Designed miniproteins, single chains, continued (4). Designs and how they scored, part 106

Each design is a single chain, and the fold is of that chain. pLDDT is the mean over its residues in the fold that is shown.

## One batch from the design tools (miniprotein)

Design m15672
Fold by ESMFold2-Fast:
Structure m15672 (fold): chain A 74 residues (1-74)
Amino acid sequence: SSLLRRAASLISAAGIHLVASTLPVSDAQADLQAAEDLVAQVKQLSKQLPDYQDELDAQVAKLEKRIAALRASL
């Protein structure tokens, strides 16, 4: 499914931004905002993928916990 591949790409991109936010040369606030925007897109796509909704919601929950932890360390 093209939508499932898109969701996987967005999850991967959000993870990359979370890694980038921990690097000494990064704008951590900008990277965390980019990750939040990508997670919001995954949430919207999950509504169109009922067979994968539980798995996508689990990945979103993991990313949101990581974003919250990294924001708390700023």
Scores: mean pLDDT 85

Design m15673
Fold by ESMFold2-Fast:
Structure m15673 (fold): chain A 106 residues (1-106)
Amino acid sequence: MARVELDASVSTKLGGSATVTARVSGAPLSGTVHVISMAYSKKGHLAGTEGAKGEVEKGGSVDIPVKIYGVKEAGTYTVSAAAFVVSRETGEVRGGGGNAGTLNVY
């Protein structure tokens, strides 16, 4: 099962952007890694998120930068991420466990 770890905390200014690294390890297949993420405040404000694609070999690891933008509320956002590996050979998709980090907005 793939594992995903996020940076423990990152910071940005109100209206700014931040990059959180999603560290994906233990790839179940060789192929392309997609990270699905969301960032949300205590009041349920959703920030925009954009992840890059990465490539892995079976059992390998890759760091995927996830950009968070459009943070309209000061305070703490929860950042959640899950990873999926798409086999280069077969197109089979295997998901990995999710993890959560924090984004502090000042």
Scores: mean pLDDT 77

Design m15674
Fold by ESMFold2-Fast:
Structure m15674 (fold): chain A 55 residues (1-55)
Amino acid sequence: DAETARRHAERAEEYAQKGDLEGSVAHAGEMARHATTPEALEYAQRSGDAAAKAA
């Protein structure tokens, strides 16, 4: 659901900012499992951008 996806996206961004790429990717994966709406897809994009910046 959107709320679960949002929380995982936020955690993925936090982990990316800390340089924990593995943690960021794990939360991005969980977010994707709950991303079934257009709103959740926006969170997927944000999470992907955060992980890319961490790399």
Scores: mean pLDDT 69

Design m15675
Fold by ESMFold2-Fast:
Structure m15675 (fold): chain A 88 residues (1-88)
Amino acid sequence: VEKVLEEVEALAAEIERLAYDIGPGGSEVGRSAFEATVAAKLARMQALLDYAKNVLHAPQEVIDKIEELIARSQAAAADALARTAANT
């Protein structure tokens, strides 16, 4: 259970770093790479959430924490893309 939470936390931190690094004025290639990378990481986080629920039967507190990390990562990615668009 701890390893699943650690991997989700690491993925969330990676998305946050990518969101910070994309910045205003990112290239088309940079934006496409960011969107693809974030989508892959979010899909992995969702798979880990499903694994924690269905295979590990993790405590509800752990499930809630994973769901919160996914929501925060989605919000961070959306905010980064909005900031990039606003600076065109």
Scores: mean pLDDT 75

Design m15676
Fold by ESMFold2-Fast:
Structure m15676 (fold): chain A 99 residues (1-99)
Amino acid sequence: SMIEKLKKEVRKETDKAVELLRELQREGVGPFAEQAAQTVRKLVDEAIENPEKAPFAARALRAIADQVKLHSPELGEKAAEELRKVAENLEKLYQAYKS
């Protein structure tokens, strides 16, 4: 189904975003990047279990993307872009769910 495909896409993009945040932490951005990675995983998992939470998760991920870019403008750009992709797919998941 469309919902199952979107959940798989969200999981795949989230794994990429989390790995990029952990790479950022290894490059010395420090505790912020690890906290962001944990928060992103929790929000996405909750949204996958209950798509009603997807709009909130998408907004939170966009805010995290902005903060990641602020803390690490060059290294954080790739992580921020991936977080925005996850947010977009969460918004699509919500639209599919409410239809």
Scores: mean pLDDT 86

Design m15677
Fold by ESMFold2-Fast:
Structure m15677 (fold): chain A 80 residues (1-80)
Amino acid sequence: MEMEVKHTTYTDADGRAWHIEIKINKENPNEIEIVVVVTGPPLSAAEKAAAEAAAKAYEAELKKKNPDLVIKGIYIETRP
């Protein structure tokens, strides 16, 4: 599937900034995947829950701006 990747930052309710990658299907731009990118060691259960909560809040904001948007998946990715 041909994808376009866009980078953004989402600030959660606790003031933590999350690096978000949006993967857009080039053949159907209403289909996206949301990836929360965390740099460093493997996430604790609490940190993973916080990342999932941030991703869900960001999903809600995107759907509010474009109700026709189809979220194909939400993922958490750790990078060194």
Scores: mean pLDDT 78

Design m15678
Fold by ESMFold2-Fast:
Structure m15678 (fold): chain A 97 residues (1-97)
Amino acid sequence: KRREEAKKRIDEYISKADEVKAQLERTLAWLRELLEKDPHPKLQEMIAQLETLLKGYDEAKKNNDKSTLANITALGEFLLEKVRELLKELGYEPPPP
């Protein structure tokens, strides 16, 4: 049961991986444009985190590492929420869905 539950969770995140990756890529592009117009150290740090995570997606897919891909997808969802919080704090509109 415990092992089956973990597998089910991994499969759920794998099924979301392409969608979350697309959202991360869109968010990264938008944040880069925002940083050029209004440079903030916190925006630069967030961009670096997004770039690192996207590299993780490519590596996990290349290695066919399902558990790493699932973990990166979960972290991606978490990081997208953190981006929204940061943008609110800095007085910016969140990126379009």
Scores: mean pLDDT 77

Design m15679
Fold by ESMFold2-Fast:
Structure m15679 (fold): chain A 117 residues (1-117)
Amino acid sequence: MTIEEIAETIPEELIEEIIEALKEPDKKKALVKIVELIKKYLEEKGELSPLNFLETLLGIAYKLMKLERYDEAAKLLELFYESTHDEFFKELAELAKAKDLEGFLKKANEYLESLRK
């Protein structure tokens, strides 16, 4: 499943809740709220796993970019970079800031395919 396909499955309500969580000025509190929102969504579907969490996170970021909410998409990805120290999230945040939707899709899909092997 591609990031574009995953984004289509994400409810608008979850996107709105993520946008509200991103208004939290405390980065640690914002990250906790976002993690809890994604976990709850996946638990309700019986699909909570590390891969499904990552796929949902990237789908949310893509959907934010499609809504021209580039600052929120970048902030979301930067929170995960600061928490994980994974350069992948930093590179995706830079693509969101550049408003490079095509570059984001390519990089995110290539990364997910590498994990599904």
Scores: mean pLDDT 86

Design m15680
Fold by ESMFold2-Fast:
Structure m15680 (fold): chain A 81 residues (1-81)
Amino acid sequence: SADEVLAEFRAILEEAGVPEELIDKIIAGMKTLLAEGFSIATAVRFGEWQALEWLREQGREDAAARVRERTAELIARIEAE
């Protein structure tokens, strides 16, 4: 379900050390995309983009790489291929 995917994506960002306030903002943006008719995979990619931008600004390249890896695994499960 979309709620399960959003919860798993939140956990990815929490483990990467993204602040809770920023995670809440990202998840709210993802929910807006879903309400506009975008796919859950598109919403996840949007959330990934915002998180990676912040992590790069913080100089946290290792955390950014981990977010990319775990998000790719999540997208693969959503697409079932």
Scores: mean pLDDT 87

Design m15681
Fold by ESMFold2-Fast:
Structure m15681 (fold): chain A 92 residues (1-92)
Amino acid sequence: MIYSKASVEVTTADGKSVKVESEGFDVSASEQGQKVAEVLRKKGLPQAARFVEAAGKSAEEQFKKTGENSKVSATVTTADGNTIKVEAEVEK
């Protein structure tokens, strides 16, 4: 069984924090990233949605290339002063 997870934490310039994650077995990291991205778009965070989709796809591609556990993480500060932390992983 393959485990996959995608998560995003957005901290706004005013100190508010939002965390969205999706995890489970027999679902691709790319699909987990898409699930998290849909929630973020509904919350008005389309830039964070784009980053988590990219992270999920990257983790899935790394797993396909190596056959080993993969993890992708990135922290981005936007022009609006928001900090976006994205993470995606695949474990066999």
Scores: mean pLDDT 83

Design m15682
Fold by ESMFold2-Fast:
Structure m15682 (fold): chain A 77 residues (1-77)
Amino acid sequence: MKKTEEVIKRAEKLAEEAVELAEKTDKELAEKAQKAAVMALSAATLAKLLGEKALEEAEKLVKEAEEEVKKVKEEAE
């Protein structure tokens, strides 16, 4: 299994989740969700362009986006 492909798929799914969350939340929380989506998309782009050389940085961005999405979900309930 290519770890780069796994990170890309995880990042793309996370970006989709963050966009959906932004649509359902108040403006302030929507801005945080949009930032998470941008971080996730950036991770996918880095992994696509640089492959394994950017894998560590892409994984870091995915983790940061996951933490931000979790916070927005907790505040949106």
Scores: mean pLDDT 78

Design m15683
Fold by ESMFold2-Fast:
Structure m15683 (fold): chain A 92 residues (1-92)
Amino acid sequence: SDEEVRRQALIFSSGVTLIAQNLLMKGEISEEEYAELLELSNKIDELARNKDYEGALEAGKEVIKKLRELGAPESYIKNLEEQLKEFEELVK
């Protein structure tokens, strides 16, 4: 359902925000990099709200790639990949 898809997108974006906040608090990313991660998270929610599910999936992949480049722990990345997979299964 649209409600389940939107809820899963929100779970994913909330996970991104939490990871970004933790990285910022540890001094592992800049305030600018943190803002970029929040912008990507907001874009995913907007795309999902507009039923652009393919766009939301691609944006999700982009944010995971960016988090890897910024040195986010693999445990965090795996959790986000699992959440994105659940989102993908709901939209297919």
Scores: mean pLDDT 85

Design m15684
Fold by ESMFold2-Fast:
Structure m15684 (fold): chain A 70 residues (1-70)
Amino acid sequence: SAREKAAEKAAEEAVKNGLIKPEDKEKLAKVLTEYADDPYKAAEKLVEETGIKRSNAILLAGLAAELAKG
């Protein structure tokens, strides 16, 4: 639950920053949720699945991890 909310928030920010299209929001949120406990793997998977720049993927994975912790 908390992981899913954190991933959704990070995905919303990615869309707002123009890093991904709205269509990719669900996919990005899914990846961030699945790898919430491993931001490094989350970033790798995001690059593979969405074509995001690696630096941006790392930022988004880190943001989701922070939000999930509070």
Scores: mean pLDDT 80

Design m15685
Fold by ESMFold2-Fast:
Structure m15685 (fold): chain A 92 residues (1-92)
Amino acid sequence: ATAAAVAKLLRELGLPVDEAQAAELIERVKAGDDGGASRLLAAATKDPEALIKGMNLVMIAAGQKLLKGPAVSEETIEKLKEKLKKALEEVE
C-alpha cells in the first residue's frame, strides 16, 4: 500500500528503490531509526538533494513531522505531501 507509492516517488527522484526497500525505510523511521533509514537511502544515490527529498518523503509516509529530519523549505514539504497523496490514490 504506502510502500508501493513511496517506492514509485523515490524512483521518480532518481532513487532506485523497490517496494520492499521502501517498506523497510518506512518501518525504520517509524521505529525512530532515522539514521538507519538515511544510510539505506544514501546507498541508492550520490545526489545529496535527492537524498534529502527522499528522506523527507519517507518521514511524511511514516507519519512523522520533519522536526528531526533534514531541513527543507515548507514549499518542498507541501509538494512532497501532494505527490504522496496522489500516488496513494493511484495505488489504491
Scores: mean pLDDT 70

Design m15686
Fold by ESMFold2-Fast:
Structure m15686 (fold): chain A 74 residues (1-74)
Amino acid sequence: SLLERAKRLIEEAVPLALELEEALAAGDEERAARLRKELEPIAAEIDRLFAQLSEEEREELARYYREVYERARA
């Protein structure tokens, strides 16, 4: 399903997003640029899939994002 594909992409995106936050906080412009380049195609695909989801599926995806984010930063 589109929802399951979006969930897999979130699992790929969240670690990169956390690394980007770290790089930005450290003022590491080179690392931040590399992470943005890796994240851009994943974020674009998530946005494309999100636009095709129902309201209920979007809410489920938002909850899943939170769970993955909390798991990744633990």
Scores: mean pLDDT 87

Design m15687
Fold by ESMFold2-Fast:
Structure m15687 (fold): chain A 80 residues (1-80)
Amino acid sequence: AKEALAERVQAALEKVEGVPEMVIRSTRVAVLTAKDFDEALRNVEAVLEHAVKSGLITPEQAEKALEAVRRAIEEHRAAA
C-alpha cells in the first residue's frame, strides 16, 4: 500500500542527519501521489534536487537521503 511505503520513506529520511522536516514531508507527498515505484523515486529525486538548489540540504545529504529512499522501496517490494 502507498501508505506503508510512505511511512517507511519518512522513517528512513528521519535517520538522515540534517534533512529538514519540510523536505521529509515533501518526499512523503511525492511517494503518496506516485502511480508506481519508478515515479515515486523520480519525484523524490526532484524534491531533493530542489532542496539542494534552495540551500535546505547539501548534495551529500541529498545523495544519502536518496539512498535511504531506494532502500525503503526495495524493502517494501521484498515485503510484498
Scores: mean pLDDT 81

Design m15688
Fold by ESMFold2-Fast:
Structure m15688 (fold): chain A 69 residues (1-69)
Amino acid sequence: MFDYNKVYSKREAVRIVLLNIYESNDSITISEISEITGASRGTVSAVANELIKKGLLKRTKSGVITPAK
């Protein structure tokens, strides 16, 4: 991806799914987000990591994303 076509729509879809998990007090795997959004697992991981840095989410060793509540 060496063009200025940022993965905006895929990143936005991933962000929406992750924020929904945060609000619902639910959990989801990186693989499930990848399947739902069509984003690569790397893109899902990058977006999840950004939200983890903001203190909204945490990631388990098995790749499960949960709220940081």
Scores: mean pLDDT 74

Design m15689
Fold by ESMFold2-Fast:
Structure m15689 (fold): chain A 65 residues (1-65)
Amino acid sequence: MEVSRQTGLMIRAIGVAIEVGGTLSLENDALVLRTTTADPEQEARAREALEEAAKALGKKAVFER
């Protein structure tokens, strides 16, 4: 259950990172999403997906524009 949830949320986060032309990195205790040209709506979606995946992994969510 935990593993399936984590996998699904990571796939979602990766998909959103690709959509916003960004990169997703796992650092020590943080899941980091970086993008260079975030539309406000794309930024909101990316932040939501990142936060959900990070919480499921027990990591901090870090969003950089």
Scores: mean pLDDT 75

Design m15690
Fold by ESMFold2-Fast:
Structure m15690 (fold): chain A 77 residues (1-77)
Amino acid sequence: DKKKLAEKLKENIENMKRTIEELEERIKELERKKQEARERGDSETEKKLEQEIAALETAKSIVLAGLDFEEELLKKI
């Protein structure tokens, strides 16, 4: 049933968009904390935050790739 598949894809797309927004907000928070650590000369905390930001950026890129794939699939239905 193409209609049910299209509805499921639209639901997935909206869920992925929400996940991207949540990841972007988290990254902004960590970037602020990283800058504060840098200003204090807390290199250990800065490094840990940098690694956490990198992990979230990777997660965001994966969700963005999934979003692009599902949007292209929806166009073909």
Scores: mean pLDDT 88

Design m15691
Fold by ESMFold2-Fast:
Structure m15691 (fold): chain A 75 residues (1-75)
Amino acid sequence: MIEELLKKAEEAEKNGDFLEAVRHYIEAGDVAEKEGRYDLAAELYRKASEIFKKLGMEDQAKYLEKRAEELRAKA
């Protein structure tokens, strides 16, 4: 359930556990993609990408950014 995954992501961010927050945002994006909700999936991958940028993980951030762009093209 996307709503529950987003709640877990927000709690992880509050706790400073950014890698766990990224994991939950990616899981929520994967669920949204499987449901055909491509705009939502793209938004969630962008959120995960922003956190990777904060962590200095630029390659992972760029990967998710490109994936989000591809999903938006499908919508």
Scores: mean pLDDT 84

Design m15692
Fold by ESMFold2-Fast:
Structure m15692 (fold): chain A 91 residues (1-91)
Amino acid sequence: SLSEEALKLITKAFPELKETLEKNPEAVEYAVKQTLAYGLDPLNPAEVLRIVAYVLEYLYKTGKLTDETIEAVAKRLKIDAEVLKKALEAY
């Protein structure tokens, strides 16, 4: 499925998200639907940051985004975890 292929793309770019997304597969389904709604290909590696942004939005709004996950993603992006958290609160 598109969600299974998108999960592989996401976890290749952000391996620290693997456990969280395996426990919350609906976050990947949400990200795929949002990416398609904008006319973008959810399997295009060039769009991986956008699809991950939708994943984080879903996890944040559903209360499933842990501090450990925020810290791991922020480290991968080479930004401060508080900057990432503030960005999620603004969207």
Scores: mean pLDDT 85

Design m15693
Fold by ESMFold2-Fast:
Structure m15693 (fold): chain A 89 residues (1-89)
Amino acid sequence: SMSEKDEKKVKEILKEVYEKVEKELKERELSDEEFKKLIVGVANDKLEELEKKEEISNEVKAKVAKIVAELSELSKEEALAFLKKEIEK
């Protein structure tokens, strides 16, 4: 099981992905490929930032990677709905 601190950190990363992706979609049309690259890019950038600060566990990295992989199989609308549900859990 994941610690409460790690669960909160996963939600923090997913919130940033959701907010940045939703903002970009409101400003311009994204292809499916651009949308997937944006999700992966935002998640990886946040993971690297937190790792540099020693604020991230291997469990958090693994959980975020699993969620990003699941999002990559979904449409844009389904991916945003999935992210929102994961954040609200």
Scores: mean pLDDT 83

Design m15694
Fold by ESMFold2-Fast:
Structure m15694 (fold): chain A 109 residues (1-109)
Amino acid sequence: MTPIADALEAEIDRWADRLVERIDYLMEKEGLPPREAARKAVEELIADLEKRNWGPGTILGVLERAKKRLEERGYPPEVLETIDEAIKEVMEKYAGPEAIAALQARRAA
């Protein structure tokens, strides 16, 4: 890998960790149900990344990385479903329905 690719992967990892920590905080400290905590954290994350002019592919990378971490840590299914819904919403917003197959192929690779 090039140093640039390693730096991007590190940034994606940090944003994925921030999303997981925010979900944990909202559930543990504010007492939000899993689905509501995940939705609020995801909406805040997407808004922050869009404000920073991050492209949809990189935003999807953060969400996929966060989903893997949440799954590995045994978070409730409602959290994972909310992340999947957010991924689909980002794909539809930026790529349109006709581009969904291309994004799914990229995610599978």
Scores: mean pLDDT 78

Design m15695
Fold by ESMFold2-Fast:
Structure m15695 (fold): chain A 56 residues (1-56)
Amino acid sequence: SFEEIAKEFKELGLESMAKMALAMERNKSNYSPKIQKNLLDGFRVSLELAKRRKEG
C-alpha cells in the first residue's frame, strides 16, 4: 500500500517521497483503480532504486 511504501521511504531518510506517498493514500479515492495501481507501481520502482543506491 502507499502507507507501507511511505514508511519504507521514511526509513531511508526520503521524507519528501514518504509525504508524497501518504498524500496519494489520502487522495486515492480521487483516482481510478488503474491509475492507483500505476502510481503504486511507480513508487515501488523508486523505492527499489533508492534501496540499491543506499547499498551501493
Scores: mean pLDDT 79

Design m15696
Fold by ESMFold2-Fast:
Structure m15696 (fold): chain A 72 residues (1-72)
Amino acid sequence: SEKAREEALALIEELREAGAPQEIIDDLELLVEAGKYEEAKEIAETILDPSSSLEEKQEAIERAKKLAEEIK
């Protein structure tokens, strides 16, 4: 859990450095604040993965948005 939090935050920082839109960063940060570390990590990894298709990256972004919306 604690390690998963650290890993999620590190991946979010990589997304920020890669120029990801602020809205995606905000959604993922909200997931981490809510304790959804594994979900935030998996989503960030998919978006950062150069082998992931555009469809897979869009799916991950939509998942982050949906989960963040459920938290508010």
Scores: mean pLDDT 85

Design m15697
Fold by ESMFold2-Fast:
Structure m15697 (fold): chain A 83 residues (1-83)
Amino acid sequence: MTAEILASFVLMAASVAALATEDPELRREILELAEKAAEAIEAGDAEKAVEYLERLAELAEEAGDLETARLFRLLAERVRREF
């Protein structure tokens, strides 16, 4: 997967997780953190990308979206292996 495709996928997944919550502050935090994760992925900063993806998983769990939380953890493992 190219960095651009992965970054786009993270932003899409975060949008889905954000829709799972009725808390506007949690929604904002998910979307802002997703932008940081996407930037880190595009920059090739694997350490920051993994950190942000793990935090996105926690926020997705808080939003009640356990499927997207699991996806973010799988993406973090992929970033660790490929970047």
Scores: mean pLDDT 85

Design m15698
Fold by ESMFold2-Fast:
Structure m15698 (fold): chain A 57 residues (1-57)
Amino acid sequence: MISKLSPSTVEQVRAEVQKLLDQTGQVTDDDVQAIAKKYGVPKSAVTQIAREVMDEQ
């Protein structure tokens, strides 16, 4: 559960992850770190959102 993130932040992170999957078919650790830094969220939260997006495909 992503208990500390606003819905808008979650949507932005999901959009970034979806874009990476559409372009490369994968999300790397470096991509996760870049997104985490860009949105000011923990790397673990980005990883969790990335897994949710991958499960939806």
Scores: mean pLDDT 76

Design m15699
Fold by ESMFold2-Fast:
Structure m15699 (fold): chain A 68 residues (1-68)
Amino acid sequence: MDLSPKQQRMIDAERALVREKGAENVTTRDVAKAAGVSMGTLYSHFPSKRELAVATTAEELIRIGDSI
């Protein structure tokens, strides 16, 4: 299912930041800023960086499945 536009922006922002500077140098604050959302909004959808990473991985797996 398609995520909300805000959730999609957060996932896309983390993916872009991980590609740019590596996962270890990405913080939830960087993702919130890049996605244009507040930290409260980010945490309401993804309570931790782990949850955000899981959502990003799940979406990537769906995209890979659609590509084959």
Scores: mean pLDDT 71

Design m15700
Fold by ESMFold2-Fast:
Structure m15700 (fold): chain A 73 residues (1-73)
Amino acid sequence: STREKIDELLAELKKLYEEAETASPEKVKEIGKEMKKIIKEMAKLLGYSDEEVEQMLKELEEEIEKKIKEIEE
């Protein structure tokens, strides 16, 4: 079901967030790519428009950049 797929995607996102907490800047970039894929899939399942998906991905990119800067400090 769609609910089961969303639950699986959410579990994957949570795992990636946990991995990002202790990751190097290089690893955070790779984790960010995986997060973008998952968010895009989840947004499509939830019926978001292409424009809304682009907005979500931009917000995620900003959060990833902030995390990398935090680690580099």
Scores: mean pLDDT 78

Design m15701
Fold by ESMFold2-Fast:
Structure m15701 (fold): chain A 67 residues (1-67)
Amino acid sequence: MPFDLEKTRESILALALSLPLPTPEQKAAVVRAMFRAEADYAESEGDPELAAQLREAGERAAAEILA
């Protein structure tokens, strides 16, 4: 099944915004960590294209939290 990167970004962003963390910067850090973990796993499985997309999606999601 094709991985829906945009839906994954929306889900992680919504979850991070609901977390009881004191600052947007901490929420952004958690979002980056989640996407980076997924990207590292994809890269280890031999999917560097998905890994790059996941890293970029994490940065976009973090930027949305900080906006």
Scores: mean pLDDT 74

Design m15702
Fold by ESMFold2-Fast:
Structure m15702 (fold): chain A 60 residues (1-60)
Amino acid sequence: GRVEVETTASSPEAEKLAQQMRRLLEAHRPRQPVRGTVTWTKPDGTEETIDFRVRPLPDP
């Protein structure tokens, strides 16, 4: 099956992490919708949250 992955990120560093997560979620290929968040700590000690959603696509 195919999946669609949506991510939101506010910084270039978070965008890189979001891209990596998108690839992992696409490789996992869930059969049901999944939603979650990832929190990461920046080098300056601040935290940023990345939201993600995965939706399975119908087979052609």
Scores: mean pLDDT 71

Design m15703
Fold by ESMFold2-Fast:
Structure m15703 (fold): chain A 65 residues (1-65)
Amino acid sequence: DDVLLLVEVPPDRQDRLAAALSGVPGVTSVEPAGPGLLGVRTRPEAVPDVEAAAAREGGRVVYRS
């Protein structure tokens, strides 16, 4: 089953992080959830890669399903 993540990121990095996350194997969707927030649907095995990508852009995972 896919995991839903909420990722907080600086608003000026939001589009860059969304593009980077869309290229991560196992990520099935990336959608804006508001200013500075991205909703990410991913396979469980891709969660560490999403966390690492978010950290590189000054963001972090703030919620996991």
Scores: mean pLDDT 84

Design m15704
Fold by ESMFold2-Fast:
Structure m15704 (fold): chain A 75 residues (1-75)
Amino acid sequence: DEEKLKEAFKKLDKDGDGVISKEEFKAFVEEMGLGDKAEELWALLDRDGDGVIDFDEFKAVLSTFPELKKKIIEA
């Protein structure tokens, strides 16, 4: 479970710096068939508007949106 989430995060985190940009996150959720929710999900994660999210924030959104988490796990 957590291993698949960590793999997904690593694929998005190209530089291995522990954060994901808005553009990378949006592209990822579009690939999962949730592009309509991409802007809403990002707004919830990036409340401060700094343009990046870390792994803890990534896990938090997946806990809030079980449909997205299930798509990652079921893939």
Scores: mean pLDDT 71

Design m15705
Fold by ESMFold2-Fast:
Structure m15705 (fold): chain A 90 residues (1-90)
Amino acid sequence: ALEVLDRVKELLQKILDAPSLQEAKQYAREALEAVSEFKDLAGQNPEVVRLALEIARVLEKMLNAKSIDEAKEYARQALELVDKAKEVLE
């Protein structure tokens, strides 16, 4: 489960460094797939499931972002939620 969260974090960091909105959205789509995998691996912990759903919602908002600055703001929000999910698992 932690290894999947590390992949999500790496993808979110790539969004922060992305030179274009199109590339940021591509990394967001890949992060959504990883979050779905994380939710399936997290089992029956309701707090972990809630965090996975909240991360997914932020990433979905990022896919509808109108600017790269807006996309990067959602990436920062998602990173905070990923760090919180890692603390719950550790």
Scores: mean pLDDT 81

Design m15706
Fold by ESMFold2-Fast:
Structure m15706 (fold): chain A 70 residues (1-70)
Amino acid sequence: SMAEQRREAIMTEASLTVAAMHFYIQGDYERMDYFLELADRIRAAVDAGDSEALNRGIEEAKKLIEELKS
């Protein structure tokens, strides 16, 4: 459903923001900026109704977040 896709986008943006705060604490400002920029791209895709861009952004975010857990 559209509501489920929107919820996934919101949760993904939140996860990216939490990761960016972690990088800020570690002094890694380049990765902080990248994660925040990705969160902004996901929001822009939601606002534009661009399902292809939204799916790509979420997949990129999931890959990055999984790499942090490993």
Scores: mean pLDDT 85

Design m15707
Fold by ESMFold2-Fast:
Structure m15707 (fold): chain A 65 residues (1-65)
Amino acid sequence: SMKVIRAAIALGIEGAATGAKVRIETEGDEIKAYVEGASPEQIAELEEYAKKLSERLGVKVSIYL
């Protein structure tokens, strides 16, 4: 799905912008982001971004620490 691809790219860019190590995996219509080395504040911002992205594109986005 183009929605999943777009969401994965957008989440990858936002994750990289935090300076943390982010690995993106996609499974069907679900996007999984594995985050290492982010501060609690950066994690909160990324989770809020993921929530908004999920709502806007209708895809499931999950953040894993």
Scores: mean pLDDT 77

